# Designed miniproteins, single chains, continued (2): the designs that were tried, part 83

Each design is a single chain, and the fold is of that chain. pLDDT is the mean over its residues in the fold that is shown.

## One batch from the design tools (miniprotein)

Design m6885
Fold by ESMFold2-Fast:
Structure m6885 (fold): chain A 87 residues (1-87)
Amino acid sequence: PLEPTPSVAESSELLRKLRELPEEEKKKISEELKKFNQEKLKENDEYLEKLATEEKAPKEELSRLNAKAIGRLIVELIDLEYEILKK
């Protein structure tokens, strides 16, 4: 079994505490996380464009990887919302 890193253990404890919060507070946190994630998706797109220029990587390949990364982040956001609203 893989032992969790300190950051992973801290995240697990945070998620546990979040699930114990009142439903109203969970929704508030969920909305803040949605805004934060949306900002991070924009930053990621800008970062990959810069990386394409600096690394001389094919623009088309990085565009496809960016779409994949965005898809994964959306799935993680949905999973995070589910964990926060759970119970």
Scores: mean pLDDT 60

Design m6886
Fold by ESMFold2-Fast:
Structure m6886 (fold): chain A 68 residues (1-68)
Amino acid sequence: SPQEQTAQAILDDFRARLDALRARGEATPEALGRLFVEAANELAARLDQETLDRAMTELEALVREVEA
């Protein structure tokens, strides 16, 4: 669906930006928090509740991987 395509595009962009931060050694808690809030706000603005719940779960999983 267009909603799922939008969710995937936002999550892919988040992953790319996250990887870039990590590669530069700039994946600080402040930078991660800022990136997370930006992605979460974009998801909330563009998606219905059901798609948002799934996308937020995936977004949180991506953040957890780099905070370890």
Scores: mean pLDDT 83

Design m6887
Fold by ESMFold2-Fast:
Structure m6887 (fold): chain A 98 residues (1-98)
Amino acid sequence: SLVKEAEELLEELRKDPNNEEVKKRLREVIYELMKEDPEKAAEFIREAAEILDPSLVEELDRKNEEYARLVAEKAPLEELMKLGVEIVKLAVEITVTA
């Protein structure tokens, strides 16, 4: 399960936030989860942000709230895709380069 693997990687990341192998694997797992379970992926991205770069948590939360609002309002796919790309880019920065 990608969910279980992400949970285990987050625990390892909490023990050693500078572990590049854990960061790399977590990025790969989150990328796959974005396709299979976007809500769970968003939760893990937020947890990773709290560990690696707390300053980005507020920006990530704001973008995720906007995305959820647009989904609830049945916004055009183009708007959802645009914001989705921004969230993924921020997630990559948090999990790879923080």
Scores: mean pLDDT 72

Design m6888
Fold by ESMFold2-Fast:
Structure m6888 (fold): chain A 105 residues (1-105)
Amino acid sequence: SMVEEFLREAEATLPALTPEQLAKLKELVEREEDEELKAEILRLIEEGRPVSAALLWGLHTKLSDKELFAELRSLERPELVKAVVRMQMELGVEELERAVERVLG
């Protein structure tokens, strides 16, 4: 799928998460109410794909929700935010493009 190809590309090209960033991601994911999404993200972490896990979690958050987007930013990896933005724009959804402009400026 396009999503899986993007996640694999990002895992190969972006720097690995630090242990501190990985611990923060796990803390954020533990608060996730969607149990299927939570299980998938934890599976990616267990498979050694923490960048893919962070991006998948970011993709499923509401970009127009500043609080949820701020949690992704709390990993202090601006390239992860940019990767989520790029992927959502590539899906050609005008509403996502407007939400991105509002959140990221």
Scores: mean pLDDT 69

Design m6889
Fold by ESMFold2-Fast:
Structure m6889 (fold): chain A 59 residues (1-59)
Amino acid sequence: LSPEEIERRLAEAVAAAVPGVRATVDAEGTPHLSGARTSEELERALRAAADVLAELRAA
């Protein structure tokens, strides 16, 4: 899987879970989140990102 495809899937899932939160992936494959206004928004975004990463790991 390309880093660009991983980032796209993460961004899509995170935006669907918490509108306004963005997900990016650095060159090392580490996901980064930005734009969360509350701890609850951050937690929901992290959960969405973790679900996508688990699916990609299973492939």
Scores: mean pLDDT 76

Design m6890
Fold by ESMFold2-Fast:
Order: sequence, then C-alpha cells, then structure tokens
Structure m6890 (fold): chain A 70 residues (1-70)
Amino acid sequence: AAEAAVEAARRALGTSQATLDALQKARATPEAKRQKLFDEFLERLKDSPLSEEDRRAAAEVFAWLKLWTE
C-alpha cells in the first residue's frame, strides 16, 4: 500500500531535518556558544556558597575566558 511508502518517506524527512538542525547548531554563533558555556558553568557553581549574583558573574567570566582561549 502507498501508506507504508508515505510513512517511510516522512520518517526519512524527519531524520534529515534533525540532521540539518544539528549541523546548523554546530555552526552556532559565538554568542550562542557563550550562552551554553555560561549555563554549564552556572550549573557547576550551583552548590557554591557564593550569592546568586556572584555565581552568575563568575559563570559569565568563565564563559568569556573559555571562548577567548578557543
């Protein structure tokens, strides 16, 4: 039946779209990379005795340093 062929084609398109999205994310701007690093460092500092503002400031500095040394 044509239905099985249509579903297979739809699945293939879904896989191709996911691959294209992943490739577009891989070419993300430095700003997007900074945000990701900021979130990662902020997560690392969650148990730190620093205030929330100090943790955010430290995460921002670490994110910029990581981007600069890349």
Scores: mean pLDDT 68

Design m6891
Fold by ESMFold2-Fast:
Structure m6891 (fold): chain A 71 residues (1-71)
Amino acid sequence: MEASPEERREMFDWLLEQDKKRDEAIEKAKEQGLLTEEDLKRIKESEENVRRRLREWFRRNGDEDALARVA
């Protein structure tokens, strides 16, 4: 595996930051009527699947800090 535990945490932190910005943009689009509740739910479910897989991966690798950030 190319990434060290430190690099994996940095990458995950970056992904979480991007997720937060995306969620904010989605909420703004919803307020403007560009997205429905159903659209938002589908986007959230897709992202939840990725996050669940990342939690399992970090748990197997003993990265408790990254696991806590996902919880």
Scores: mean pLDDT 67

Design m6892
Fold by ESMFold2-Fast:
Structure m6892 (fold): chain A 88 residues (1-88)
Amino acid sequence: EEELKKKVYEAFEKGVKEGIELYKEKGLSPEEVAKLVQELVAQAMEEDDLIKAAYLLGKAAGIAESRGLVNREEMYETLDRLIESYLK
């Protein structure tokens, strides 16, 4: 359990870093940010692999936080709900 949680949080943090770098590199517009975040969150919610879902959610969080659309705490809450759903 703890090892799985560690891998999930590591995947999320990796996603966050990559999302931040993607925003910096591409210079995404607010509309492009909103669309990409929605697509990544939707993919994460449909993903059966918790580690992969966490990575996608992290990437969305990094992009959205970089634009100021959402804060990281809101995305961690979504991640925690995903973990709880998986463990039930």
Scores: mean pLDDT 75

Design m6893
Fold by ESMFold2-Fast:
Structure m6893 (fold): chain A 108 residues (1-108)
Amino acid sequence: SPYTLAEVVAATRWLLARALKRVGLIDSDDPYHPLVRKLAAFVLGIDESILDVLAPNLTEEELLKRLGVSRERFDEAVDLVAEAIKKHGVFSRETRLAAIEALELALG
């Protein structure tokens, strides 16, 4: 990937925050929400403690500009994850795989 691990972590946090808000599991698309933190660790297969060091403090808009990712493509990625959460639950294998696919769609 041409992206740093910190950029992938930031993208994952924003992607999951938007998806979790859309399905009504959090009240705001806060990428630092505890549920977003746990789900990001689950999706990426890394310890939650590592996420705190690697996530840059960027707004979603600043992140998308930095990564060169279109709003439309990112919104499509959010839709994929939100649908997986609705059908399979938050901490399911299917949601993890959908989130990885969504990141590849958004960043690739």
Scores: mean pLDDT 85

Design m6894
Fold by ESMFold2-Fast:
Structure m6894 (fold): chain A 79 residues (1-79)
Amino acid sequence: AEELKKRVEEITKEAVEELKKKGLDPSPVEKGGKTILELIDQGDFELAAIGLLELAKDLEKMGLTKEAKRLREIALELL
């Protein structure tokens, strides 16, 4: 769980930095990442996986395909 949380934090931090560089609002990614980490802490791995897939979809729409792929990989590990 702790290693998975660190991976989510690293990916969301990288996504936030990339969005800021592009002049885009990082708030949806920051909020989504925080919610996913809270779900992992609660042991709700199924909802956390769903959250990761939804966040990955949003990142892909914003052109962050590498970060989206990494979030999907974590989601599959939680299922």
Scores: mean pLDDT 83

Design m6895
Fold by ESMFold2-Fast:
Structure m6895 (fold): chain A 87 residues (1-87)
Amino acid sequence: PEQQLTPKQVLDKLSETAEELLEKDLAEAKKLGNVTEEELELLKELAEAIKNKDIEKAAEKLIELGKLYGDEEDGEKAAKALLEAAK
């Protein structure tokens, strides 16, 4: 069983991991040309929101990304999971 972390410790670890993964994925996607300028802008805003621990803004950006990919349901689900983790 994993040790219970404080909400702040969970957010700190989540923001570090998400920042690292998003920056890596952004660099790779841009290199391959697999993203539109609109997607790239939203991904940058999402990464910045996570880095700043602005969970509400990060959730909003996840919903917007879901709409762009045609996976609005998945975007909303991810946003709700992020907001729930911040409680």
Scores: mean pLDDT 65

Design m6896
Fold by ESMFold2-Fast:
Structure m6896 (fold): chain A 97 residues (1-97)
Amino acid sequence: RKKVTARNPKTGEVSPETVEAEIGDQFRVLAVDPEDPRRVLVQSLKTGEKFWALVAEEDVDKVKPGMVLEVVEIKDGELTLGALETTGIKLLKEAVL
């Protein structure tokens, strides 16, 4: 398991420690920030924890509320999340699940 950090983009709060994530972990998209569609609220299907995550700007149009994203890669402190079709969606380092 790899520990990664998460940050709330609205409050600027960083999670107290790190969240545990591994390849194959699944997260449900709960909401997209109406002010910045790169910011998404996701919930771990494994732990039930909720996090604000950033998606790569090129992938923002691919992410919608209700989608389930799966961790397909962990590299350099970043998680890549894929949709159910395994399309890679890259999260930014400071808002990683």
Scores: mean pLDDT 57

Design m6897
Fold by ESMFold2-Fast:
Structure m6897 (fold): chain A 117 residues (1-117)
Amino acid sequence: HMVATPKSILDLARRAARELGVERPARLTIKMKKLDDGTVEILKVSGELDGERAEAEYPVKSKLTWEEVEQLLRDAGFELVEEKDGEKVYRKEFPTAARSAEEVLQLGITIVDILAN
């Protein structure tokens, strides 16, 4: 059972962009909240491409600790851009061969599914 990581998903996207000769700058944003038990609830994921945005707002509880989720996101190159009232927003800009903001959002949903394992 190979465990995918946020880094591996973004590495795949970068490789596809390089092989196709298409480097479209995409932005992926993940909003999360620390729960009282020290685990994480992922509240929102959004993808941006060419000035367009696609978003998914849904509470997904991670079995990972706050620290484990932050480490996985940092390893993938995500940066903390906002922190307020126990909520944090992580963001990453990366080259992609994606054709729409919705395809960038699908990468974000895949990352959220990995974090929810």
Scores: mean pLDDT 82

Design m6898
Fold by ESMFold2-Fast:
Order: structure tokens, then C-alpha cells, then sequence
Structure m6898 (fold): chain A 60 residues (1-60)
């Protein structure tokens, strides 16, 4: 899964209130548990670009 696709999917799950599902999606995309949780928190803050950069750097 590409980082862009994973970030978009996670953003949709966060919008639905499914934060743990978003974390699990990002982990399956190759993010570490720490980076996945950080990306979800950034998405919740409206910082989608920063979340994407975290995922790319983590190898997702």
C-alpha cells in the first residue's frame, strides 16, 4: 500500500471516529506503531501533510 493511499484511508477512518482502525491500517502499510499513532494524531489536528511525511519516512 502506498503512503498516500494509507494516509487517505486513515483520514477517512478518523473522520468516522474509528481511530484504532486507522492506526491498524497504517501499521499494515508498514508504519511502526509509534509512527502510526503519531500520524493519526496529526490527521486529527488537520495536519494531513505532516502525517503523510511521517508515513513516508517510516517506510509505509
Amino acid sequence: MSANRAAAGAAGLVQQGREEAAVELLRKAGASPEDARRAVELIKQGKGREAYEVLVESGA
Scores: mean pLDDT 78

Design m6899
Fold by ESMFold2-Fast:
Structure m6899 (fold): chain A 100 residues (1-100)
Amino acid sequence: SSALEAVEGALAALRDELARLRAAAKANDQKAFTTSRGHVALVADELLELAEKHNMPQEVIEELRRIREELLSATTAEQALAAAERLVGLAEKILRMLRE
């Protein structure tokens, strides 16, 4: 399934960006932090488009929107990391739904 491949790709991208976000936070690199946070928000957008296209439950769509808003409004590394980790969990849930 192209949807399955897209979510698997999103999960791989999220894991890479999560590592970069943690590294940027540790280095106190505001530019790298802002860039990585933005990339995670783009992955949330991609997952949202996929969820809407495949008529996933409204609860999943609303949770994706909330996580995206949390990422874009995050002013601290802790806030962005918490939102990104929630997005990983939600992407894993979406992956399970597509496999079943």
Scores: mean pLDDT 86

Design m6900
Fold by ESMFold2-Fast:
Structure m6900 (fold): chain A 64 residues (1-64)
Amino acid sequence: MTYVYRHDGTLDAEQAKKAIEEAKKNGATRLVLDGVESVSPEAAKVIGDGAQENGIQVTSAAAL
């Protein structure tokens, strides 16, 4: 159900694509971004679009 993607600092569009793809491949309905302090505008768009298309809820590790 939950997939944890570890990335410290700023999440860019390429990292965002990888996180969504890994969560999708693992059949996860929740993606936890662990270590991410900031998300670029491009990454936020990738996350939003990918999460909506794949039925994935995105959150930070601290929110669990």
Scores: mean pLDDT 77

Design m6901
Fold by ESMFold2-Fast:
Structure m6901 (fold): chain A 72 residues (1-72)
Amino acid sequence: SEEADKLYEEGKKYADELKKLMGDRGNVQYEEALKRIDELREEAEKNGQSGLDGLKSLVDAIKHAVEEAKKA
């Protein structure tokens, strides 16, 4: 699943960016984001489109968090 792999890498990229912006205060959110990305990647492998939709939603949420952190 090239789409799941692409979303997984994108999610990790945005989680890393969020951690850099938030520093130590972002550690819990970073760990939770990575765990959820891993869970949704597993779901995408097992359930196809349903898991992909979940992974895309999480990636979009992390992107939004990055944009909000940049405003602060």
Scores: mean pLDDT 78

Design m6902
Fold by ESMFold2-Fast:
Structure m6902 (fold): chain A 71 residues (1-71)
Amino acid sequence: DEIEEGILLLSKGAIIASTPPEYRSEVREIIDEAEEGKITPEEAAERLSKLPGMEDVSFAKKVFERIQEMR
């Protein structure tokens, strides 16, 4: 739904805004891979947590689960 799409867009923006500038391109690639179904929400969240400054982004798993549920 449009409301859910808006929430996901804002949540993706929050993840990117929480990312150090040096890693934003890498984080975008992880988000893109999750949206394409190339990696699971768990794998996407784990890859984010391995980046410096992203270890505590626990809400990211929920965002990736929602992305995977969208058609």
Scores: mean pLDDT 69

Design m6903
Fold by ESMFold2-Fast:
Structure m6903 (fold): chain A 81 residues (1-81)
Amino acid sequence: MNPHREAWEAYRARTTAPNKAFREQALAEGLSPEEVTRRHIERVAKELGLDEETVKKLIENLGQGAVELDRLISRRLGLTG
């Protein structure tokens, strides 16, 4: 089986559900969507060891930003060369 896929699925299980729960909890606490996004950027930047401006730009670039963020995560996990 592909070890890169297993590592990615383990990472997603560890990060995707907590990120979703964080967003849902923050919205339930009355935070604006903008404030939720800001705090999510802070969490992702800390998790990946990136600066917040880099993460913000990747998120703000819509689909292209999402692809680049996925590449950075995959690189940090050693999933793609």
Scores: mean pLDDT 60

Design m6904
Fold by ESMFold2-Fast:
Structure m6904 (fold): chain A 87 residues (1-87)
Amino acid sequence: MVRALIGIVAASEEAADEMIEAIAALPGVLAVEVLSREEVDGKVLTVVEVTFESLEALIAALEELQKIVEKMKAEGKLEGAGAQLVP
């Protein structure tokens, strides 16, 4: 199993929840845990730990995640997102 931390900067709590639900729906995602959620300057900063079934599932999920990020940014719901691997 492989884990990644995903940081999300959303326009609202509802937008952050939409992003988390989208991540949880990705193929090969086994678990999503919210590690922190803070409101800063009218934005919602959320860090989640995501557990993937394999490295291949993680790579495919990151490609789909990029599309979701671009769509949500176009809708004004998201400022940005970033991912980092956990050893």
Scores: mean pLDDT 84

Design m6905
Fold by ESMFold2-Fast:
Structure m6905 (fold): chain A 74 residues (1-74)
Amino acid sequence: DALSAKELQVLKIVALANALGAPATVTGLAAALGISKATVSAIVNSLEAKGLISKAGSAVSLTPKGAALVKNLA
């Protein structure tokens, strides 16, 4: 599965938020990245389709598959 630089950046921020016990949201990700909510929503949907994140209402969390991918960057 191919990831864009923005998809990887979103995934890393979600991983950090989850590690700190804080849920990531589309609004929070848009603010952190300086991009529109629509762009973040598209990226989040793409990552969810790849099985790298899970959505529950407005909250976004990392899956075990997503966590393994992020860990490979360290």
Scores: mean pLDDT 78

Design m6906
Fold by ESMFold2-Fast:
Structure m6906 (fold): chain A 72 residues (1-72)
Amino acid sequence: MEEQRKELEEQLKRAEKSANELLKKGAPRTVLLAALHELQELREQAIELNMPELVKRAEELIKRVEKELAKL
């Protein structure tokens, strides 16, 4: 359980860095949609593992990616 939580935190940290780079440099809709799907999966895993801080972080990133998609 603890190892799964630590791995999920690392996965979210990597996804966060990736999403921030995509948002900073600009990315095509297909790439942003792929990032959105990954963040949604990480959010579901965080809910299942009862990690509210990771759920919050994933939802914040999802909102930022959705805002960028709305501009395209």
Scores: mean pLDDT 83

Design m6907
Fold by ESMFold2-Fast:
Structure m6907 (fold): chain A 96 residues (1-96)
Amino acid sequence: MLPPELSKQLVKPSPELKAILKEVGITKDVVTLGEILQAVIDYLRKHDLFDREKDPAIADVSDTPLGKVLGVDRFRLGDLDALAERILKHTELVPE
């Protein structure tokens, strides 16, 4: 579960996750977890990865670089806590 303070946590993304971030215009070496969550949503919009025919709250990332980084084929946008936990496995926490 993602507490509100964790969205402000500074993290260093993995090289694979950083490639996703660069595609949506984020080139910083250190970002907040909230910036990564927003970047994932922006990536989904840019590549039109929402399941618009069945449920637009579900993102289908099968056979995409993002899906490979997160280790999932599909996820629900309302489950941001689960998404944040997956992202944290591909980041290093930066002490403030």
Scores: mean pLDDT 74

Design m6908
Fold by ESMFold2-Fast:
Structure m6908 (fold): chain A 85 residues (1-85)
Amino acid sequence: MIPVEIGELLREIAALLGEIEDEELRNELLKLLEKLADILENSKNIEEALRIIDEIKDILSKVDSEVAKKILGLLDEIKKLLESM
C-alpha cells in the first residue's frame, strides 16, 4: 500500500503531466510515473523508486516551464518522504 501522502503527490504529478503540450514527452513521463507507483505499491524498493524519481527529474530539468518546476517540487517532496522511511 502506497502511503496516503505519497499517493496524493503522485496523483497531483499525474494531473500536472497532463498539462505538458509535448505528447511524446508527456507519455514518456506518465509511463515513468506509472512504473514509480508500481514499485511503491508492490516491491517497496526505495532505492529503485529514488532512481526513477531522479530519471523523471533529469528529463523535467530540460523543460523550461512553470508546470515542470511544480512537478520537480512535488518529486522532491516524495523523495524526502521516502528518505525519511
Scores: mean pLDDT 82

Design m6909
Fold by ESMFold2-Fast:
Structure m6909 (fold): chain A 81 residues (1-81)
Amino acid sequence: ALEALRRGAELGRAGRADEAIAALQAGAAAAKDPRERLAAGIAAGLAGIARGVGKVAGLSAAEQGALVARAAEEGLEGLLS
């Protein structure tokens, strides 16, 4: 899940929001540790909501990706603290 959270943040910063969310979901599904699974799962859910709201608000792909990256970074911070 740590690698998936990092990958999600990288893809989000690149404006690849759909791929970032998919990476977070895959990381959650593959995680054996419940804490890692929860972190990746919450990050994926928040990223999906933030991206959806950003799309409705007329944000660019880069801006939508930045919201997804933020969700992944929050998941990383929570898991590493």
Scores: mean pLDDT 81

Design m6910
Fold by ESMFold2-Fast:
Structure m6910 (fold): chain A 105 residues (1-105)
Amino acid sequence: NGMLELYKSRINGYKLAVEDPSGAKNVDYYKEFLEKTKNLSLEEQIFELIKEEYLEGGFSEELAELLAEAELKGVDPAKLDEAERLVAEGRYDEARELLLEMLNS
């Protein structure tokens, strides 16, 4: 699915920003991310990137991990949006159950 190619492109963008930091913001974050994920496979590195984006968005660690796994597995974007909406409404248990159902289907 096209999302994997977008995340690969984003990781390559981090590498380019580290090699030539001129005009790039958050270069130290990119360096830290690349260093801590250097021994991971590309798929595992993409998982960590997606997880960190959800964590920065205010999701809990458990929900960020479940959302990252669901997105990496190519779950329907409409169902991911529903899970995010449940979290925004404070319905954390329902969001968790929905994500677990999607991952086990």
Scores: mean pLDDT 79

Design m6911
Fold by ESMFold2-Fast:
Order: sequence, then C-alpha cells, then structure tokens
Structure m6911 (fold): chain A 77 residues (1-77)
Amino acid sequence: MSAEEQEALLLEAYRRSDVVGKGLILHAVGLAAAGDFEEARRLLLSVLPEEQAEAVMAYLEAHPERARVLLQRMATL
C-alpha cells in the first residue's frame, strides 16, 4: 500500500466514524504527531479493524511529520 493510499484510508476511516470514533482517531493521530506511537497504536486498534490500524500506523511511523497536516485535514471533514 502506498503512503497516499494509507493517508486516504485514515481520512476515509475518520469520515465514516461516529463522534466517539472520530475523537479516538484524532487523539491517536495527535499522539503520533507527539511521537507516542505505542499509545496511538492502542487507540487505533480499539476503533479500526486490525489490518486498517496496522496500515495507518505504518504510515504514521514512516511519516510522523504528516500527522500534524492530517489533523488539520480531518478538521475540514
């Protein structure tokens, strides 16, 4: 899966989530932006299917600088 596909997967998961799921995804991406990948993974696994959570975590760990940009993009969804 490409980085662009992983980013699109995260944004799609956020858009389709309920209020609680959106809050947990935002918190997880914020934790990844702060470098707390362990807690970010734990939260994503609680709201996304395992394969989707792993794909998103692989993206965030490879591109932590993008997490801040994704937080801004999710605010527009």
Scores: mean pLDDT 81

Design m6912
Fold by ESMFold2-Fast:
Structure m6912 (fold): chain A 80 residues (1-80)
Amino acid sequence: SEAARRVEVAERIAEALLRAAELLPPEAAAELRAAAEEIVAAARAGDEAGIRAALERVAAVVARLPPEQREAILALQDEL
């Protein structure tokens, strides 16, 4: 079903974000963990706007990272 697929994709994205958070400073890590929780919760609720907002938050965090930390996150995209 579409709902089940949405949750599965969200959980996979959240898992990648949690792995990325382990490689980041505490403040950036906390923001990615919060976004991971928000994505899964929004997906389970069928809240597409909430998923979008959480993904935009992830993009903003990544954009603010030093190059070496951004590279670590981009490497994790290949696992999705």
Scores: mean pLDDT 79

Design m6913
Fold by ESMFold2-Fast:
Structure m6913 (fold): chain A 71 residues (1-71)
Amino acid sequence: SAARREALINRVLTYLEKHLAYGETISLSEIARALGVSRSAVSAAVRELAAQGKVTVDERGNVSRATGNQP
């Protein structure tokens, strides 16, 4: 459901804010393991956060926190 997707998006962002330093990266599989959810669910949540400019995803699929504002 949309509510469960939104809750997972918020859980992923909160996890990254608490456990990942700026400039560090984490894999989708590690986030999935930490939160007890499927990798595909984390992938969907991360794509939404990236679309919102809240995280960055590298060419390897690793996730980092966004650090700046666009002018």
Scores: mean pLDDT 79

Design m6914
Fold by ESMFold2-Fast:
Structure m6914 (fold): chain A 70 residues (1-70)
Amino acid sequence: SMEEVRAYLEVVRQARLDAERQAEETGDPRLREVAETLGRYADVIEGLLARGPVSVEEVEEAIREEHERA
């Protein structure tokens, strides 16, 4: 459902903020890479939502494709 997709987006956004904060606190470049990856995932989900109704399965497939392109 759209509600589940929006919940997924919020989880991804929160995880990105947490990774960015931890990267600033620790200086760990792996945490910066995680934050950047989560940012790309959030952009993909937001783009799908802007186009209209989307399923969780469609979101997961799009994220998989984005991960493989990186």
Scores: mean pLDDT 83

Design m6915
Fold by ESMFold2-Fast:
Structure m6915 (fold): chain A 76 residues (1-76)
Amino acid sequence: SDPAVIEESLKSLIKQYLQQLGYDEETANKIVDEILAGKEVTITSPKGVTFSGSATDLNKLKKVAGDLQQLVEEEK
């Protein structure tokens, strides 16, 4: 598969997870852009569980998506 297509799919998925955690679309977009710029971001769920991470490559981006998926599941 094209790495650019995988990256866009992961970006979309991360944005969706951030919105499920209570972030608005504009804030979710900003957080994703910061993660991809290699900046460490801290994300707090409504239940007070925190995630910190960054992604400088596709494998790290996949890990961020997986970590945020777990955070969303913990909110249920």
Scores: mean pLDDT 81

Design m6916
Fold by ESMFold2-Fast:
Structure m6916 (fold): chain A 69 residues (1-69)
Amino acid sequence: SMQDIQQQIQQQAQDMLDTADSIDKLADVLREQGDRLSDTPEGERLRRAAEAARQVADQLRQQAQQMLS
């Protein structure tokens, strides 16, 4: 039924949001570690990795929102 399909879409969207939250937590850890290393090249790499992870999380949230629209 249409309701069953809608429920499956809602579950998939929720799974994507949960994944985005997990990626944000990873980004927080990478940012914190990068900040601890200050102006070192390793610190800069970790901060860039944190930003990349944030972009992935944002993309997943946008996709989940479109699925729910």
Scores: mean pLDDT 88

Design m6917
Fold by ESMFold2-Fast:
Structure m6917 (fold): chain A 96 residues (1-96)
Amino acid sequence: SLEEKLEELEREMVRLLREAGLEDLIPTFERAFKKIREAALKEPSEELEELVEDAIRAARAGDLERAIRILIRIARLLELEEAKRDFEAILERVRA
């Protein structure tokens, strides 16, 4: 289910942030991801599910930058401006 995929994605992303030494960003990530989950489950779509699956594949491969970029695309698709800005801030730290 989409809910199970979102739970897996959140767990994988939190793990990657810890492994990257970016534990300070976890609260920002969780706040943004909660908004993604709420919007995604309210109005699921095939495009959204495909993006979530792409993000899971990137996260499983340890590609934190790619996974965050896909989350920015998801936030844009869901028109979640604050979540998009939070993920963009995380991306700047990941690329530093």
Scores: mean pLDDT 91

Design m6918
Fold by ESMFold2-Fast:
Parts: sequence; C-alpha cells; structure tokens
Structure m6918 (fold): chain A 109 residues (1-109)
Amino acid sequence: SALQQQKEQQLLALSDKLEARSKALRESSDSEIDRLLADALEAESKALRASSQKNYKEAIKYTKETIAYLEKLIEALERNPEASDVDIGMARIRLGVAKVALENLEKKL
C-alpha cells in the first residue's frame, strides 16, 4: 500500500541520517562518549534498514546492540563531570525508544 511504502521510506531516511551522524562522530572525536554514541547510532541505523526490509531477526539483533551501547553510554555520561543533564536525558530517551522498538519487533516473529 502507499502508506506502507511511506513508512518504509521514512525508516530508510532515518537510517541514512543516523549512519551519517555516526560517521561524523567517529571522524571528529575519539572520546569514549562519542564512540559509544556512534556505535549506538550505527546499530540503530542497521536495525531500521533491516526493519524496512522486513528482516525482523536482524532488526532485533541490531536493536539489542543499540540498547547495550546506550546503556554503556548512559553509564559513561553519569561518571563524566562535564556531561550535561540534557545529554543524559537524551540518551535515556533513546534507550526508552529502543526498548519499545524491541518489544514491537519481537511481536512480529
């Protein structure tokens, strides 16, 4: 359907944006925080691309990787005295979104 094609295109567009941001972070910074964020964004990008292809097994795999990287990112941010409450809050929002995405993907198997 036209609605399904629109949803698939939206997933691909978001995937491309996350991949570009991950690459930019890797090129601009070698910090633990930026590396973990880049890893999380790359995993999320791969999950969204797999989901657009209805490859739910791969989407689940990459969503679990996204969750693991985001949990490590939150831990790294919480021990960094220079990290803002906004940075920690954004990472927690991303983690919540990834956990909801995982639950929804598992229902499609």
Scores: mean pLDDT 89

Design m6919
Fold by ESMFold2-Fast:
Structure m6919 (fold): chain A 57 residues (1-57)
Amino acid sequence: SSKRQAELEKRKEEARELGEKHKETELLPDEEDETLSEEERLRHYGAWLWRQFEAEE
């Protein structure tokens, strides 16, 4: 529990920055939840997670 945490934090920061960018662009990362591919679903999940972090922050 140390460097792993820092790496997780970094990913959160990147997701936060990406989320802010998408907010301005009005991107809908939560579209087509059923038809999404495994990779696309992962991206949408990341965007959704970011929204959760923003709400807590």
Scores: mean pLDDT 57

